# Designs tried in a protein design run: designed miniproteins, single chains, continued (5). Part 56

Each design is a single chain, and the fold is of that chain. pLDDT is the mean over its residues in the fold that is shown.

## One batch from the design tools (miniprotein)

Design m18055
Fold by ESMFold2-Fast:
Structure m18055 (fold): chain A 78 residues (1-78)
Amino acid sequence: MLEEVKELGEEAVKALQEALKDPSKFDKAKEVVDKTIKKLEELAKKDPSNKSIYQKAIERLKAELEILEKKVKELEAK
């Protein structure tokens, strides 16, 4: 379970980094992050003892996605 969290987190972070270099990949990065958050929420329900770890991971992914969305919007507005 914790190994799955690490794997999902690494995949989401990689997608976000690729989208920062190539805005055309933003939609894909958002899809990966949204799916990762959903899986982390499901894991939090099945493993309440580690709920704080899943919640922190979700919060960080949401913050990273928000930063990416802001950067993409600023580039599109020019």
Scores: mean pLDDT 77

Design m18056
Fold by ESMFold2-Fast:
Structure m18056 (fold): chain A 95 residues (1-95)
Amino acid sequence: ATDEEIAEGVVDILMAIGNWLEKKGDFEGAVEAYKKAIELARKHGLTEQAAEAYTNLGKVYYKLGKKDEAIKYFEEAIRLDPSNEEAKKLLEEVK
């Protein structure tokens, strides 16, 4: 496996941890997991995974009542991956 392939797997694990923490109501833990996923994905040029992580981060901020931050994260997800239909749909719903 390449460093990029290993990074992709670790990003997926961080995303899964973030989703699990969000489901438990640990929004602080979910934010930290998604931010780590973003940092690793961006370091290794994993733009699609970074967009997915930004989308999930935006969802958490929206649940926390931080609408402006949620919008910024959805916009960043769309900037990184213009084909991310989930981020586009969520941005339309929160505007």
Scores: mean pLDDT 88

Design m18057
Fold by ESMFold2-Fast:
Structure m18057 (fold): chain A 65 residues (1-65)
Amino acid sequence: SVSREAALYIRAVGRAVEAKGLRVSVKDGKLVITYPSSDERAKALAEEAARELKEAGLEVEVVEE
């Protein structure tokens, strides 16, 4: 379950994450952040975004493209 406030937060974070070359999607009620293969900097940014979202009470997974 996601509150209305959390849904708006997810949308804002999704836009910011996509601006960094990362992709955000939803699968089975879970957020998925995808980073380019073998890009350690992009992986670190994806993990940072995932940490923020988890602190907000959301289920998040980080996946390599």
Scores: mean pLDDT 72

Design m18058
Fold by ESMFold2-Fast:
Structure m18058 (fold): chain A 64 residues (1-64)
Amino acid sequence: MEALGEKAREAAREAAKRGDGAGAAVSAHQAYLNGNKEAAREGAEWAREAGDEAAYRVAELSAE
């Protein structure tokens, strides 16, 4: 899908695959803001797998 929300969600997954928890968190939040609200939940899980600090960051960004 070419929508920004879907593209950001894919970027979050790619970042998580590389072990980049911060990148996964940021991309997941962007997906949320661009209309893919469920991506915030998925991004939190992927960020947690990459690192606890990244998972916390996703939660903070989603609250704001």
Scores: mean pLDDT 65

Design m18059
Fold by ESMFold2-Fast:
Structure m18059 (fold): chain A 60 residues (1-60)
Amino acid sequence: SKEEKIKFLEKVKKTIDEMIEAYRRAAEQATPEQRARLQRVIDTLENEKKKIDEEIKKLK
């Protein structure tokens, strides 16, 4: 059902949010070079969240 797909996508988003938080914490203790690499990962994860939000909108 659409509801089951939405619930699944919401769980994926929650996992991505947890990953972003972990990378942000790592970035606080990182060198500038490491922080730049971690920020690219965070940016990629944020973009994946936006794609998931668009998929959820299509299902509603």
Scores: mean pLDDT 87

Design m18060
Fold by ESMFold2-Fast:
Structure m18060 (fold): chain A 66 residues (1-66)
Amino acid sequence: MSEEELEERYKELEKKAKELSKSKDPVISLAGEKLLEALKEAKKIKDKEERKEKLENLEEAIEEIE
């Protein structure tokens, strides 16, 4: 996976998390808020492989919410 592909996946996940955070359901909106916070932390990871692994974990988390 290229750095560009990784950045694009982060952007797509941020869009989904932001949409969830606007939900009228308090459980879903809270999950979206938590995902946005986790994404901000993941983006600070300097190691590309660790950042990729964190992204994949967050993608799995969003699948459980949907």
Scores: mean pLDDT 78

Design m18061
Fold by ESMFold2-Fast:
Structure m18061 (fold): chain A 73 residues (1-73)
Amino acid sequence: SDEVTQAFKDAADALQQAYPLATTPESQELLRQGGKHFKQGLDYKAQGDDKKAIESFQKAKDLAQQAIKAGQS
């Protein structure tokens, strides 16, 4: 459970960081995809599927980081 909580926090922090930096259409699309995976992570967590929740939160974090990079280009 600690691992799923950490993955949730990492994803939430990355999305929060990405939001003000997602200034291009490409970065905004990546941020939307990150948000969708974050929601899927929350749904899996609610179902007790910690493994799928962690995978979804990790994907959300990766997409948020891609959005930051795209917004800087």
Scores: mean pLDDT 88

Design m18062
Fold by ESMFold2-Fast:
Structure m18062 (fold): chain A 62 residues (1-62)
Amino acid sequence: SEKFSELAHEKLPEEVAKQLSEAVKAGDLDRASELIREAVEKGLISEEEGRELSRLAEEAVD
């Protein structure tokens, strides 16, 4: 979860990083995935960065 929090706050706008962190804390992987997908579609992060964040979010919830 440390790596997830660091990457999210480094790569995403603060509002999006906060929403993503809240989704992961709630165990809501569906919401986390939607937020990551939207960030990639908006060009805020690359597709590769989105895949990395998705993997780290899944690990943080497990």
Scores: mean pLDDT 81

Design m18063
Fold by ESMFold2-Fast:
Structure m18063 (fold): chain A 64 residues (1-64)
Amino acid sequence: PISLEALQILADILEKEAEELNNQEALELVEQAKKAIEQGDLDSADELLLEASVIINQQRKKQF
């Protein structure tokens, strides 16, 4: 389904951003989200990716 493909793309983007920011918390959330995607738990994956994106956004705001 399109939602699964979109979540995989988002996970890859957030993983790259978390690596660039050296944010271990965000990296862990993305890793958990990728595992949830592999297990077919799209609801958990969506929640975990949202949490990772919030953490990444908060760190970028602090660097501003």
Scores: mean pLDDT 81

Design m18064
Fold by ESMFold2-Fast:
Structure m18064 (fold): chain A 113 residues (1-113)
Amino acid sequence: SPVERVLALLERTAELLRRMIAYARARGDEARAAALESLLRQLEAIRAALEEKVAAGDLAGVIALVRAAISLVRAAAVLARSFGTEEARRVAEELDRIARELEALLAELEAEL
């Protein structure tokens, strides 16, 4: 279902955020590590809320949470790109692809309203 695909993309985003947190820490970049950890906490809150809205049959609530997730994934891509390294740029490009896939899934969900 579109919802199962959204949840899979959010799990992939969490994996990329954890990788970038480890990357920032290895470089002594505590400020970017803290910012990435904040985004990871927000993503996990969105995932939990999304599962509750799905269980409740609240499609409008699901759509609002997917919009919030897209904004978060884009913020994560900007932060990853800000490291200025090739490795972080590749992570940012994958996050940009995830954001585009989430937008396509959002359009599918909105068509069901």
Scores: mean pLDDT 92

Design m18065
Fold by ESMFold2-Fast:
Structure m18065 (fold): chain A 117 residues (1-117)
Amino acid sequence: SPELEALREEMVEALRELMERHNIPEEATERIIELALRILEAVAARDLAGVRELLAELGEFFVEHNIPPEVAAELMALIHNAAVRVARAVYPDDEAFLAELSALLERGRAEIVARAA
């Protein structure tokens, strides 16, 4: 879908710009982008278990690479916004899935930010 391709590119550009502003190393930037794109793929596949596993991997990566909690929070907000937009584009009438996905992303963000602090 051209809409999904544009949304993926928009997220990648926003994540890259944010990480560049905070001097995050290029290798860490590429891994975070890879994990974020995999989260969008799991959302498009309606794979909430996959989303949960990828959020855990992303959180562990943030801790291992000393990503500051304020940067982790902003990265998670960008990923959350993109994931919800993908879910709405693919499953526009599935309010239950959208609610469950949003709750999962909000819990994941809170856990990731707390671990980074």
Scores: mean pLDDT 89

Design m18066
Fold by ESMFold2-Fast:
Structure m18066 (fold): chain A 83 residues (1-83)
Amino acid sequence: GSAEAAAEGAREAARGAAPAAGEEGARAAAEAAREGAAEGSAAGAGGAAGGAALGAAGAGSPPDVDAEGVAEAAGEGAREGAA
């Protein structure tokens, strides 16, 4: 589901972030999120793009943290990074 897509995106971003702070992963996720937002998609496509953005920006959300808390923190971080 969308939670798994977010986890996979985070895992990939974390792997890329290790040597170079995930600049490439963050850029790719930002592009995916930008496209999703531009389309104004509220369905699965927007969810997938959001998951990718969370993955790159969040760089791996620990499973011990509430998914809602992680999503909110990542959402705020992404908003501040975009601003």
Scores: mean pLDDT 50

Design m18067
Fold by ESMFold2-Fast:
Structure m18067 (fold): chain A 66 residues (1-66)
Amino acid sequence: MAEAKALAQRVLDRARALGIPTEQARRLVEATAEEIAASEVKKRDGLIAWYGPSPAEFMERMDAAA
């Protein structure tokens, strides 16, 4: 929970810097949280070595969206 809150705050700060609307940034955070939850629930043949996308990788996707 604490890391998810930190990620949300970083996304909002990044969105501000890039001029992305806060509402759109919130949707991206929610989508990422759903992907993390789905990855933990849908463990197909132990193919997942990590437990979710890193904050750095998420920020890189935000740069591509701006």
Scores: mean pLDDT 54

Design m18068
Fold by ESMFold2-Fast:
Structure m18068 (fold): chain A 56 residues (1-56)
Amino acid sequence: SGEEAVKAAEEGLKAAKTAEEAERAAVRSISQHNADEEAAKRISELAKEVIATLPG
């Protein structure tokens, strides 16, 4: 019974560490594409301004 409790605790710790590593990897991946996301957002904002000045 003690071994099963220890195994459950180790699996929980592994899951928590894996989640932290996955989160850091996701943040790094987002940062690598940050320039593209920022450019897309700025283009969208400029398009909205242009549309607002065009009577259609």
Scores: mean pLDDT 73

Design m18069
Fold by ESMFold2-Fast:
Structure m18069 (fold): chain A 70 residues (1-70)
Amino acid sequence: KPVDEKRVDLLLLFQFAGINEEEFKELLERGTSPEELLEIVRERLEKTPDLSEETKEAILEELRRLLEEL
């Protein structure tokens, strides 16, 4: 999968967690580890009341799969 497509997929998942495009780019540019990115998204999803538990779990699972391919 092209790097640009993975970046778009990651951005969309981060946006569901309330992380905007600028914050997402900053996290990638500073070399945040995959484990730290997962933890940040999990913390943000906990603070997002409009998402169901099933949706939160699906986002975290998809994010984990994408990050394992980095």
Scores: mean pLDDT 73

Design m18070
Fold by ESMFold2-Fast:
Structure m18070 (fold): chain A 64 residues (1-64)
Amino acid sequence: SEEERERALEGARKGLEAAKAAKSRATAMTVYHESKKLVEIAKELGDEEAVELAEEAARAAQEA
């Protein structure tokens, strides 16, 4: 649904902000795993924008 896609996109945006704000490896690892799960959810919803943003969040968390 549109509401589920909006929630996925908002979750991805917050995930990216959390990845950039991560001050420890443990926090970054948590954000990474949550972002990877969100990629799967966004793919099932067909929300390509949310998929791309969640993948960016996962990458940012991995680099932190």
Scores: mean pLDDT 83

Design m18071
Fold by ESMFold2-Fast:
Structure m18071 (fold): chain A 68 residues (1-68)
Amino acid sequence: AKKLAEALLKLADLLEARGEALLAEGRRLLETATTREEILRGIALILKGIGDIFEAELLKEKAEKLLE
């Protein structure tokens, strides 16, 4: 089970990093947005970033349960 837990933790770290990058980019787009389409794109990136961070949290929890 240790190898599976390590794989889940690595995936969680990658998703968390991607989620944080998407949140940062979404915020930048919203600050510079001049059209409705740009605003919607910024919001979409923020929502995806939140989703990635939430998924990372779930994967970390699953990995912890496998190590118990």
Scores: mean pLDDT 85

Design m18072
Fold by ESMFold2-Fast:
Order: C-alpha cells, then structure tokens, then sequence
Structure m18072 (fold): chain A 83 residues (1-83)
C-alpha cells in the first residue's frame, strides 16, 4: 500500500514537472543550455523509472510517458534554438 502510494505520487509529480517545463518553454521562458540539458536528463531518468515500475497501472504509465515525451521534445527544440 505505502509503496504503491509513493509510486503513484512520484509518477504524478513527474507528470506535473514535465508539463510545467513544457509550458514554461512554450511561453518563451528559455533557461540556459546547461539547465535545458539537465532538465532533459532528469526527464529521461524519470521516464526509465516509470517504464520499469511494476506498481503503476498501464494506463498511468501511458499517460505519464506521453507527457514526459512531449516535454523532452519541446526542451530539445528549445535547446536547438539556443545553439
């Protein structure tokens, strides 16, 4: 129960973080290239954890992974614009 609750909480926080980063970049908030690279790495690490977590439902995984992938794509686009 507690482990499943923490797994769901971590997935939810990661989804919120991904959506927030995507929104900030879409609104023209452009952090440094180094910050963008760190955020992309963090999202990729989070994606791997979500995919590997057996406590998450397939539906929760699909939704969270989609949000992370969209955020990574937007951050990578922003990073290219900063080069």
Amino acid sequence: MSEELWAEAEAALLAIHAATLKRMVEQGYLPSPEELERDIERLREGKARVEANPLLSPQTKAGVLELIDEAIRKLEEALEKRK
Scores: mean pLDDT 80

Design m18073
Fold by ESMFold2-Fast:
Structure m18073 (fold): chain A 55 residues (1-55)
Amino acid sequence: PTREIGRASHLGDGKRLLEILDKLSPKERERAAELAIGAASVGNGVGGDRLIRGA
């Protein structure tokens, strides 16, 4: 799920992010919320890392 969450975060589309989170268990959802920023940085390789590290 990390890649899909990273992709949704990259798009900045809350609706897509919620769809992915809805498929996850509550435990995974909490984990995903914390990792959403990290997933965008780690998985996308373009906007996420610069946004987190550069900003």
Scores: mean pLDDT 57

Design m18074
Fold by ESMFold2-Fast:
Structure m18074 (fold): chain A 91 residues (1-91)
Amino acid sequence: DEKLKKAKELIEKAEEALKAGDYETAIKYAQEALELLKDSKSAEALELRAQAAGIIGMAYLAQGDDEKADEYFALANELYKEAKKRKEEES
């Protein structure tokens, strides 16, 4: 799936930007991954969306935006729960 491959590339770029302290770029790439997969509900897509949300949360936390960080960490947790349920359905 081309969308899943592109989302993985975007998440990798977001993780590298986060490690480099480039929080704005990390948020940009992670948000692009979320948007790309917004209508995808497969277990893999939900896991990738959760990873992207977690990266955005970490970037906001590093910038001192605790409210935004909490919102995105909550989103990541819910997406991981949905991914787990979807894996059980796909098995």
Scores: mean pLDDT 87

Design m18075
Fold by ESMFold2-Fast:
Structure m18075 (fold): chain A 86 residues (1-86)
Amino acid sequence: MTVVIVVKNGSTGQMMAALAVGVDLELQGATVESSVEGDTLTLTIGNVNEEQIQRAIDAGKGLGAAGATVEIKREGDTTTITITGP
């Protein structure tokens, strides 16, 4: 399965938190691709299981508690977590 984490208009702390999730999952055997374009960070994380998807969702919800808007979308085997700053 695949998780896509998108941080839009995020703080440096929010982007670093998302990157830390990517690094943790990569150490567990996931494939991680990252790109940064202006204020948008996109992480595409492949070869993940349901537990790893839930960990990414929980991390995203934590960023939402810090003032970001969090949207979670599941389509087939892909989960997209969009985090938008104020």
Scores: mean pLDDT 80

Design m18076
Fold by ESMFold2-Fast:
Structure m18076 (fold): chain A 73 residues (1-73)
Amino acid sequence: EAEKLKKEGEEAEAAGNLEKAAELYIEAALEYYKNGDYVKALEALAKAYELQGNLAAARAAREQAEKLREKEK
């Protein structure tokens, strides 16, 4: 489900519908989070922020994903 939402977000982005793309990436992030995949959830959330023009929030989310990934073995 999360991967399907991410793919639909990519397709919406390619079509120039950035608002719909951001919404789909947020939904993908929520599904990843529910599945315990916090790194992918943060990466999808960062993409949504980027599409909304919030580059600072996108960067912060990616930094958190990297820290979490390094701590997970």
Scores: mean pLDDT 81

Design m18077
Fold by ESMFold2-Fast:
Structure m18077 (fold): chain A 55 residues (1-55)
Amino acid sequence: MKEAEDLANYSLDNINTLPESGRENAIAELERAIKESDDEAKVKAAEIVLKKLKS
């Protein structure tokens, strides 16, 4: 989904400016959002960001 990819890129740009501790917290928040969110576009975007951060 184009919308999910655009959202993922925006999130990655923001996360890249965070210190290491902030990045770890962002990963935890993304994992929580995937588990708890009903928004398929948000879940898809979070999965893309999380995969790139862990790769």
Scores: mean pLDDT 70

Design m18078
Fold by ESMFold2-Fast:
Structure m18078 (fold): chain A 73 residues (1-73)
Amino acid sequence: MNEELAKLAERASELAREEAAKAKDPEVAKLLEEAARLFKEAAEAYRAGDIETAEELIKKAQELLAKAAEIAA
């Protein structure tokens, strides 16, 4: 289970990084890059068995994605 969650977080990190590279707005790019970093850290936390830390990192990354979406709209 933790390895599957870690792989999902890694995929989320990759997608956020790809979106950041395509973003024209520097603020949107910055938020997406930070979200990508948090998703990667969450994957490492899942592999370490630190589920609570991983969930907090996922929540923070999702907050950044929401802010990026609001600015982009």
Scores: mean pLDDT 85

Design m18079
Fold by ESMFold2-Fast:
Structure m18079 (fold): chain A 66 residues (1-66)
Amino acid sequence: MTFTVTVKGNPEKQIALALQLLGQPFVSVTKVSDDTFTVTVKGNEAQANALKAELESFPYVSVTEV
C-alpha cells in the first residue's frame, strides 16, 4: 500500500517524521519535496492501515492514498 504524506510545519517536524518513517523495517520512503514523501508499506493490510492511522493522528500531517 502506498501513501503520499505531506507535513505542514517547521523543518524540525518534517525531519522528525522523516526519521520516524525511515526507522520502520517494513516501510520504504521516497522524498518528493521538502514537505512531501511517498511511503510504501511492504507489510500486510493491517500494518498499512495502522501506519496510516498513526500518521493521520498528527494535526500537521496530511495523508492521501494512491
Scores: mean pLDDT 71

Design m18080
Fold by ESMFold2-Fast:
Structure m18080 (fold): chain A 78 residues (1-78)
Amino acid sequence: PPALTPLERRVLSLLQRHGPQTAAEIAKALGVSVATVNEHLQRLVEKGLVEVTRDARGRRLYRANLSAIAKHQLSIGS
């Protein structure tokens, strides 16, 4: 079954609670390596659960897109 890993769930929860963050900030918050976070972020982006953007300084930021996906699954209800 295509279940999210525990680390992927933690990444999504962190991004939902604290907003857009760099891979380094996520790695620090979760106590894992930046390389490990980047592997899981890539998978989450491929699944459409995380979006990549850049700030005014050119830093790569990641944000949760769970609301858009949840809306697509639930918000057809008229």
Scores: mean pLDDT 73

Design m18081
Fold by ESMFold2-Fast:
Structure m18081 (fold): chain A 61 residues (1-61)
Amino acid sequence: MEHLFSFETEQYHYTVYKDPSSTSTEVHTVITEERDEAKLREIAEEILKQHGGYVLIGVKK
């Protein structure tokens, strides 16, 4: 799993992850109240294992 970049909107901080072994271009977005980085990475890894592609995780600011 690779951390690609992060960006902010007015309400959310988004972090973008990709599975480098996946050729999928699907994008999955998750909004969560979780603030622990290890748990956020675990959420991203589970989604990427099932679907591949990209995951955007949004955490409320």
Scores: mean pLDDT 78

Design m18082
Fold by ESMFold2-Fast:
Structure m18082 (fold): chain A 61 residues (1-61)
Amino acid sequence: SMAEMQALVDEVKALLAEHDIRAPELLEGLEELVRRQDLAAVQAVAATVRSLIADRDAKRA
């Protein structure tokens, strides 16, 4: 499960970097959730970031 949480954090970092979004407080919060081993919260944050990026991408046309 630690590997799953780290993969989700890496996915969020990659999405933010790809879209030139600076969110140091969000990344700090994710690292804190990983330290607490709160997989559900990490999944929720990753899903929210994916949803926001997908919405932005859908509007690029």
Scores: mean pLDDT 79

Design m18083
Fold by ESMFold2-Fast:
Structure m18083 (fold): chain A 60 residues (1-60)
Amino acid sequence: SSERLARLVAESILTSEEDIGESLYRMARSVINLISDPEERQRSLEILERAVEEARRRRE
């Protein structure tokens, strides 16, 4: 599910010793872009972006 994927990416950003989280984020975006329904794609992207932004703020 998109929420589980977003949480995994966010956790990787918070816990990675190198920038593995950024690589996972880019891969997650690529996977979401394969969703054919534009509404579901947008919803999934918003979930991912929100989780990643929160993780980046916490890391700072």
Scores: mean pLDDT 78

Design m18084
Fold by ESMFold2-Fast:
Structure m18084 (fold): chain A 68 residues (1-68)
Amino acid sequence: LLEKAREWEAIAEEDRRAAEELREEAERLRKQGAKPSEVAALETAADLLEIAAEIHRRKAEELRREAE
């Protein structure tokens, strides 16, 4: 169970990193004068990845409690 918890933690970290990358890209595009819809799409994708990261983090916490 602890090994599976570690795997979910790693997935959550990947999701969080991907979300940060998309937010940086959205800011870069906004500064370049990209369409608001294009910036919004990247921000929405980043928000979804942050939600996924939270779900995966909670899954890891659940598995850790079960490993007791």
Scores: mean pLDDT 82

Design m18085
Fold by ESMFold2-Fast:
Structure m18085 (fold): chain A 82 residues (1-82)
Amino acid sequence: ADAAAAVAAAVRAGLLGGEVAIGLGGIELGVAKIVGKDDKETLDKGLELIAAGAAAVAAAALAAAAGAAALAAAAGAAGLAA
């Protein structure tokens, strides 16, 4: 029971941390692009970066799911070795 709970907690922490990191990176990139580029297109560039950030969050969620599968496979391998 505890091992399954620990794995689930680690996956959730990884997903949340990944989403936060990607979100913060997207915000920083958005601010840098807005400051470093034409203010005429600030809103359009901001919207494009928000859309890109949303796609990056989805990719992070898929990566977290792959990590969970890897952990399950490693646990299975350890069980077979024991």
Scores: mean pLDDT 59

Design m18086
Fold by ESMFold2-Fast:
Structure m18086 (fold): chain A 70 residues (1-70)
Amino acid sequence: KVLEILERAIEYARRGDVEGVRKQAEELEKLGDTETAGMLRYAASLVEQGDIERAVKVIEAAREQALLKS
């Protein structure tokens, strides 16, 4: 489910795990959610740059958008 993927992505981002965040983006792509997958790929690039706080905020914004669709 999209929310479960986003929760895992936040955990990976907080650990600085770039590949963990990217794998969650791939899971979203498999579900057909290309826009949210794009947000997670952007968050992964922020993690790679060491900007963990901004990466988490991007994923939280994606989670808020997912909740509005529910």
Scores: mean pLDDT 84

Design m18087
Fold by ESMFold2-Fast:
Structure m18087 (fold): chain A 81 residues (1-81)
Amino acid sequence: SMTEKLKEEIKKKLIELGKKAGDEEKGKEEAERLIEEIRELAKKLEVPEELLLKGLIYGEEALSAEQQEELIEREEKLLKE
């Protein structure tokens, strides 16, 4: 459920960026590509997709120092475990 929500958030963000650039379909393609890459990376690292998705969302969309710190912690966890 949470993983599905995070995937939908990434998809919405990239589609929105695509619309602003005048190519909504490109945004959809990039979202699906990114989600698949995250799935493969999660499988390779043996971690839940949810952790990678949250790290990506907080990192790319983070506007506050708190969100950036949370992303760093998750990236460190992924590198070690």
Scores: mean pLDDT 66

Design m18088
Fold by ESMFold2-Fast:
Structure m18088 (fold): chain A 71 residues (1-71)
Amino acid sequence: SMEEAVKEAAEIAVKTYEEGVAAGETSVNVRPALEKKVEELAKELGLDEKEKEEMIRRAEQLALSTYLKRA
């Protein structure tokens, strides 16, 4: 479902951030990993461009909430 896909995409963004920080990166860009995961999920679910944009937006919001909770 879209909701499950949003959570999965957000988890990839959080994991990418955590791995970058652990590797000593001073600035971690999660966007490429997030967009790649959304593209994979959109292909699996047969989503259109509007639905892909909504998934990215919702996943970013969920990932941000998760970053703040882990601080």
Scores: mean pLDDT 77

Design m18089
Fold by ESMFold2-Fast:
Structure m18089 (fold): chain A 83 residues (1-83)
Amino acid sequence: EVLDEAYEKVREILEKHGIKLPKERPESVDELLDAAAEAITRKADELGRPFDPELQRVLLEVARVIAELYGDEMKRGIDAGLA
């Protein structure tokens, strides 16, 4: 599933920067993005650097991966047509 792939890719990106996603798996792409943003914000607070450029780059990378996977899923739906 696209959500499973997005979750694993986002988790890998965040773990490289010492950021952990919640143990509970998100049910949607929007929930995944929200969870990632919250985890990054929490990490920034722990470091005392709420506007860290590296963490901002991580958030943008996460958003890009989600946008790419979400776009591919929409395209697959269009290409497959209706049953």
Scores: mean pLDDT 70

Design m18091
Fold by ESMFold2-Fast:
Structure m18091 (fold): chain A 80 residues (1-80)
Amino acid sequence: SMEEKVQKAIEALKDPSPVVRANAARELGEMGDERAVEPLIEATFDPSPIVRTAAIDALRNSKNPKLREAAEEVLKKVKP
């Protein structure tokens, strides 16, 4: 089910592999489920640049306005 997919992707955001975490962030963005908002915001602070970029992109490009609003807030706070 979609709920199981969302939950698995949220769990995968904590995987030891940055590639797995980045893929999970992209999948959550494509699903656009509001439950992903807080996990994706946390992923924008991930130690891996590929995960941070995937999380920001997932929020920003989401079909759900709640995820896009979260992207705007994160982009105001994230500095190089």
Scores: mean pLDDT 82

Design m18092
Fold by ESMFold2-Fast:
Structure m18092 (fold): chain A 55 residues (1-55)
Amino acid sequence: MTPEEIAKKVVELGEKMAEARLARGEITPEQADKLVEKAKKIAENILKDPRLRER
């Protein structure tokens, strides 16, 4: 599995979880946005920082 595939899956899972939790009323739209932003930052770090891919 390539770093690009891992990064893509991280973003997809983050967005899916944020939407599911928002739909259940477990989090606010602001919290959902922050969760997606965090997933995107993790994905960017996976692509740019080899250490993050190994750990």
Scores: mean pLDDT 75

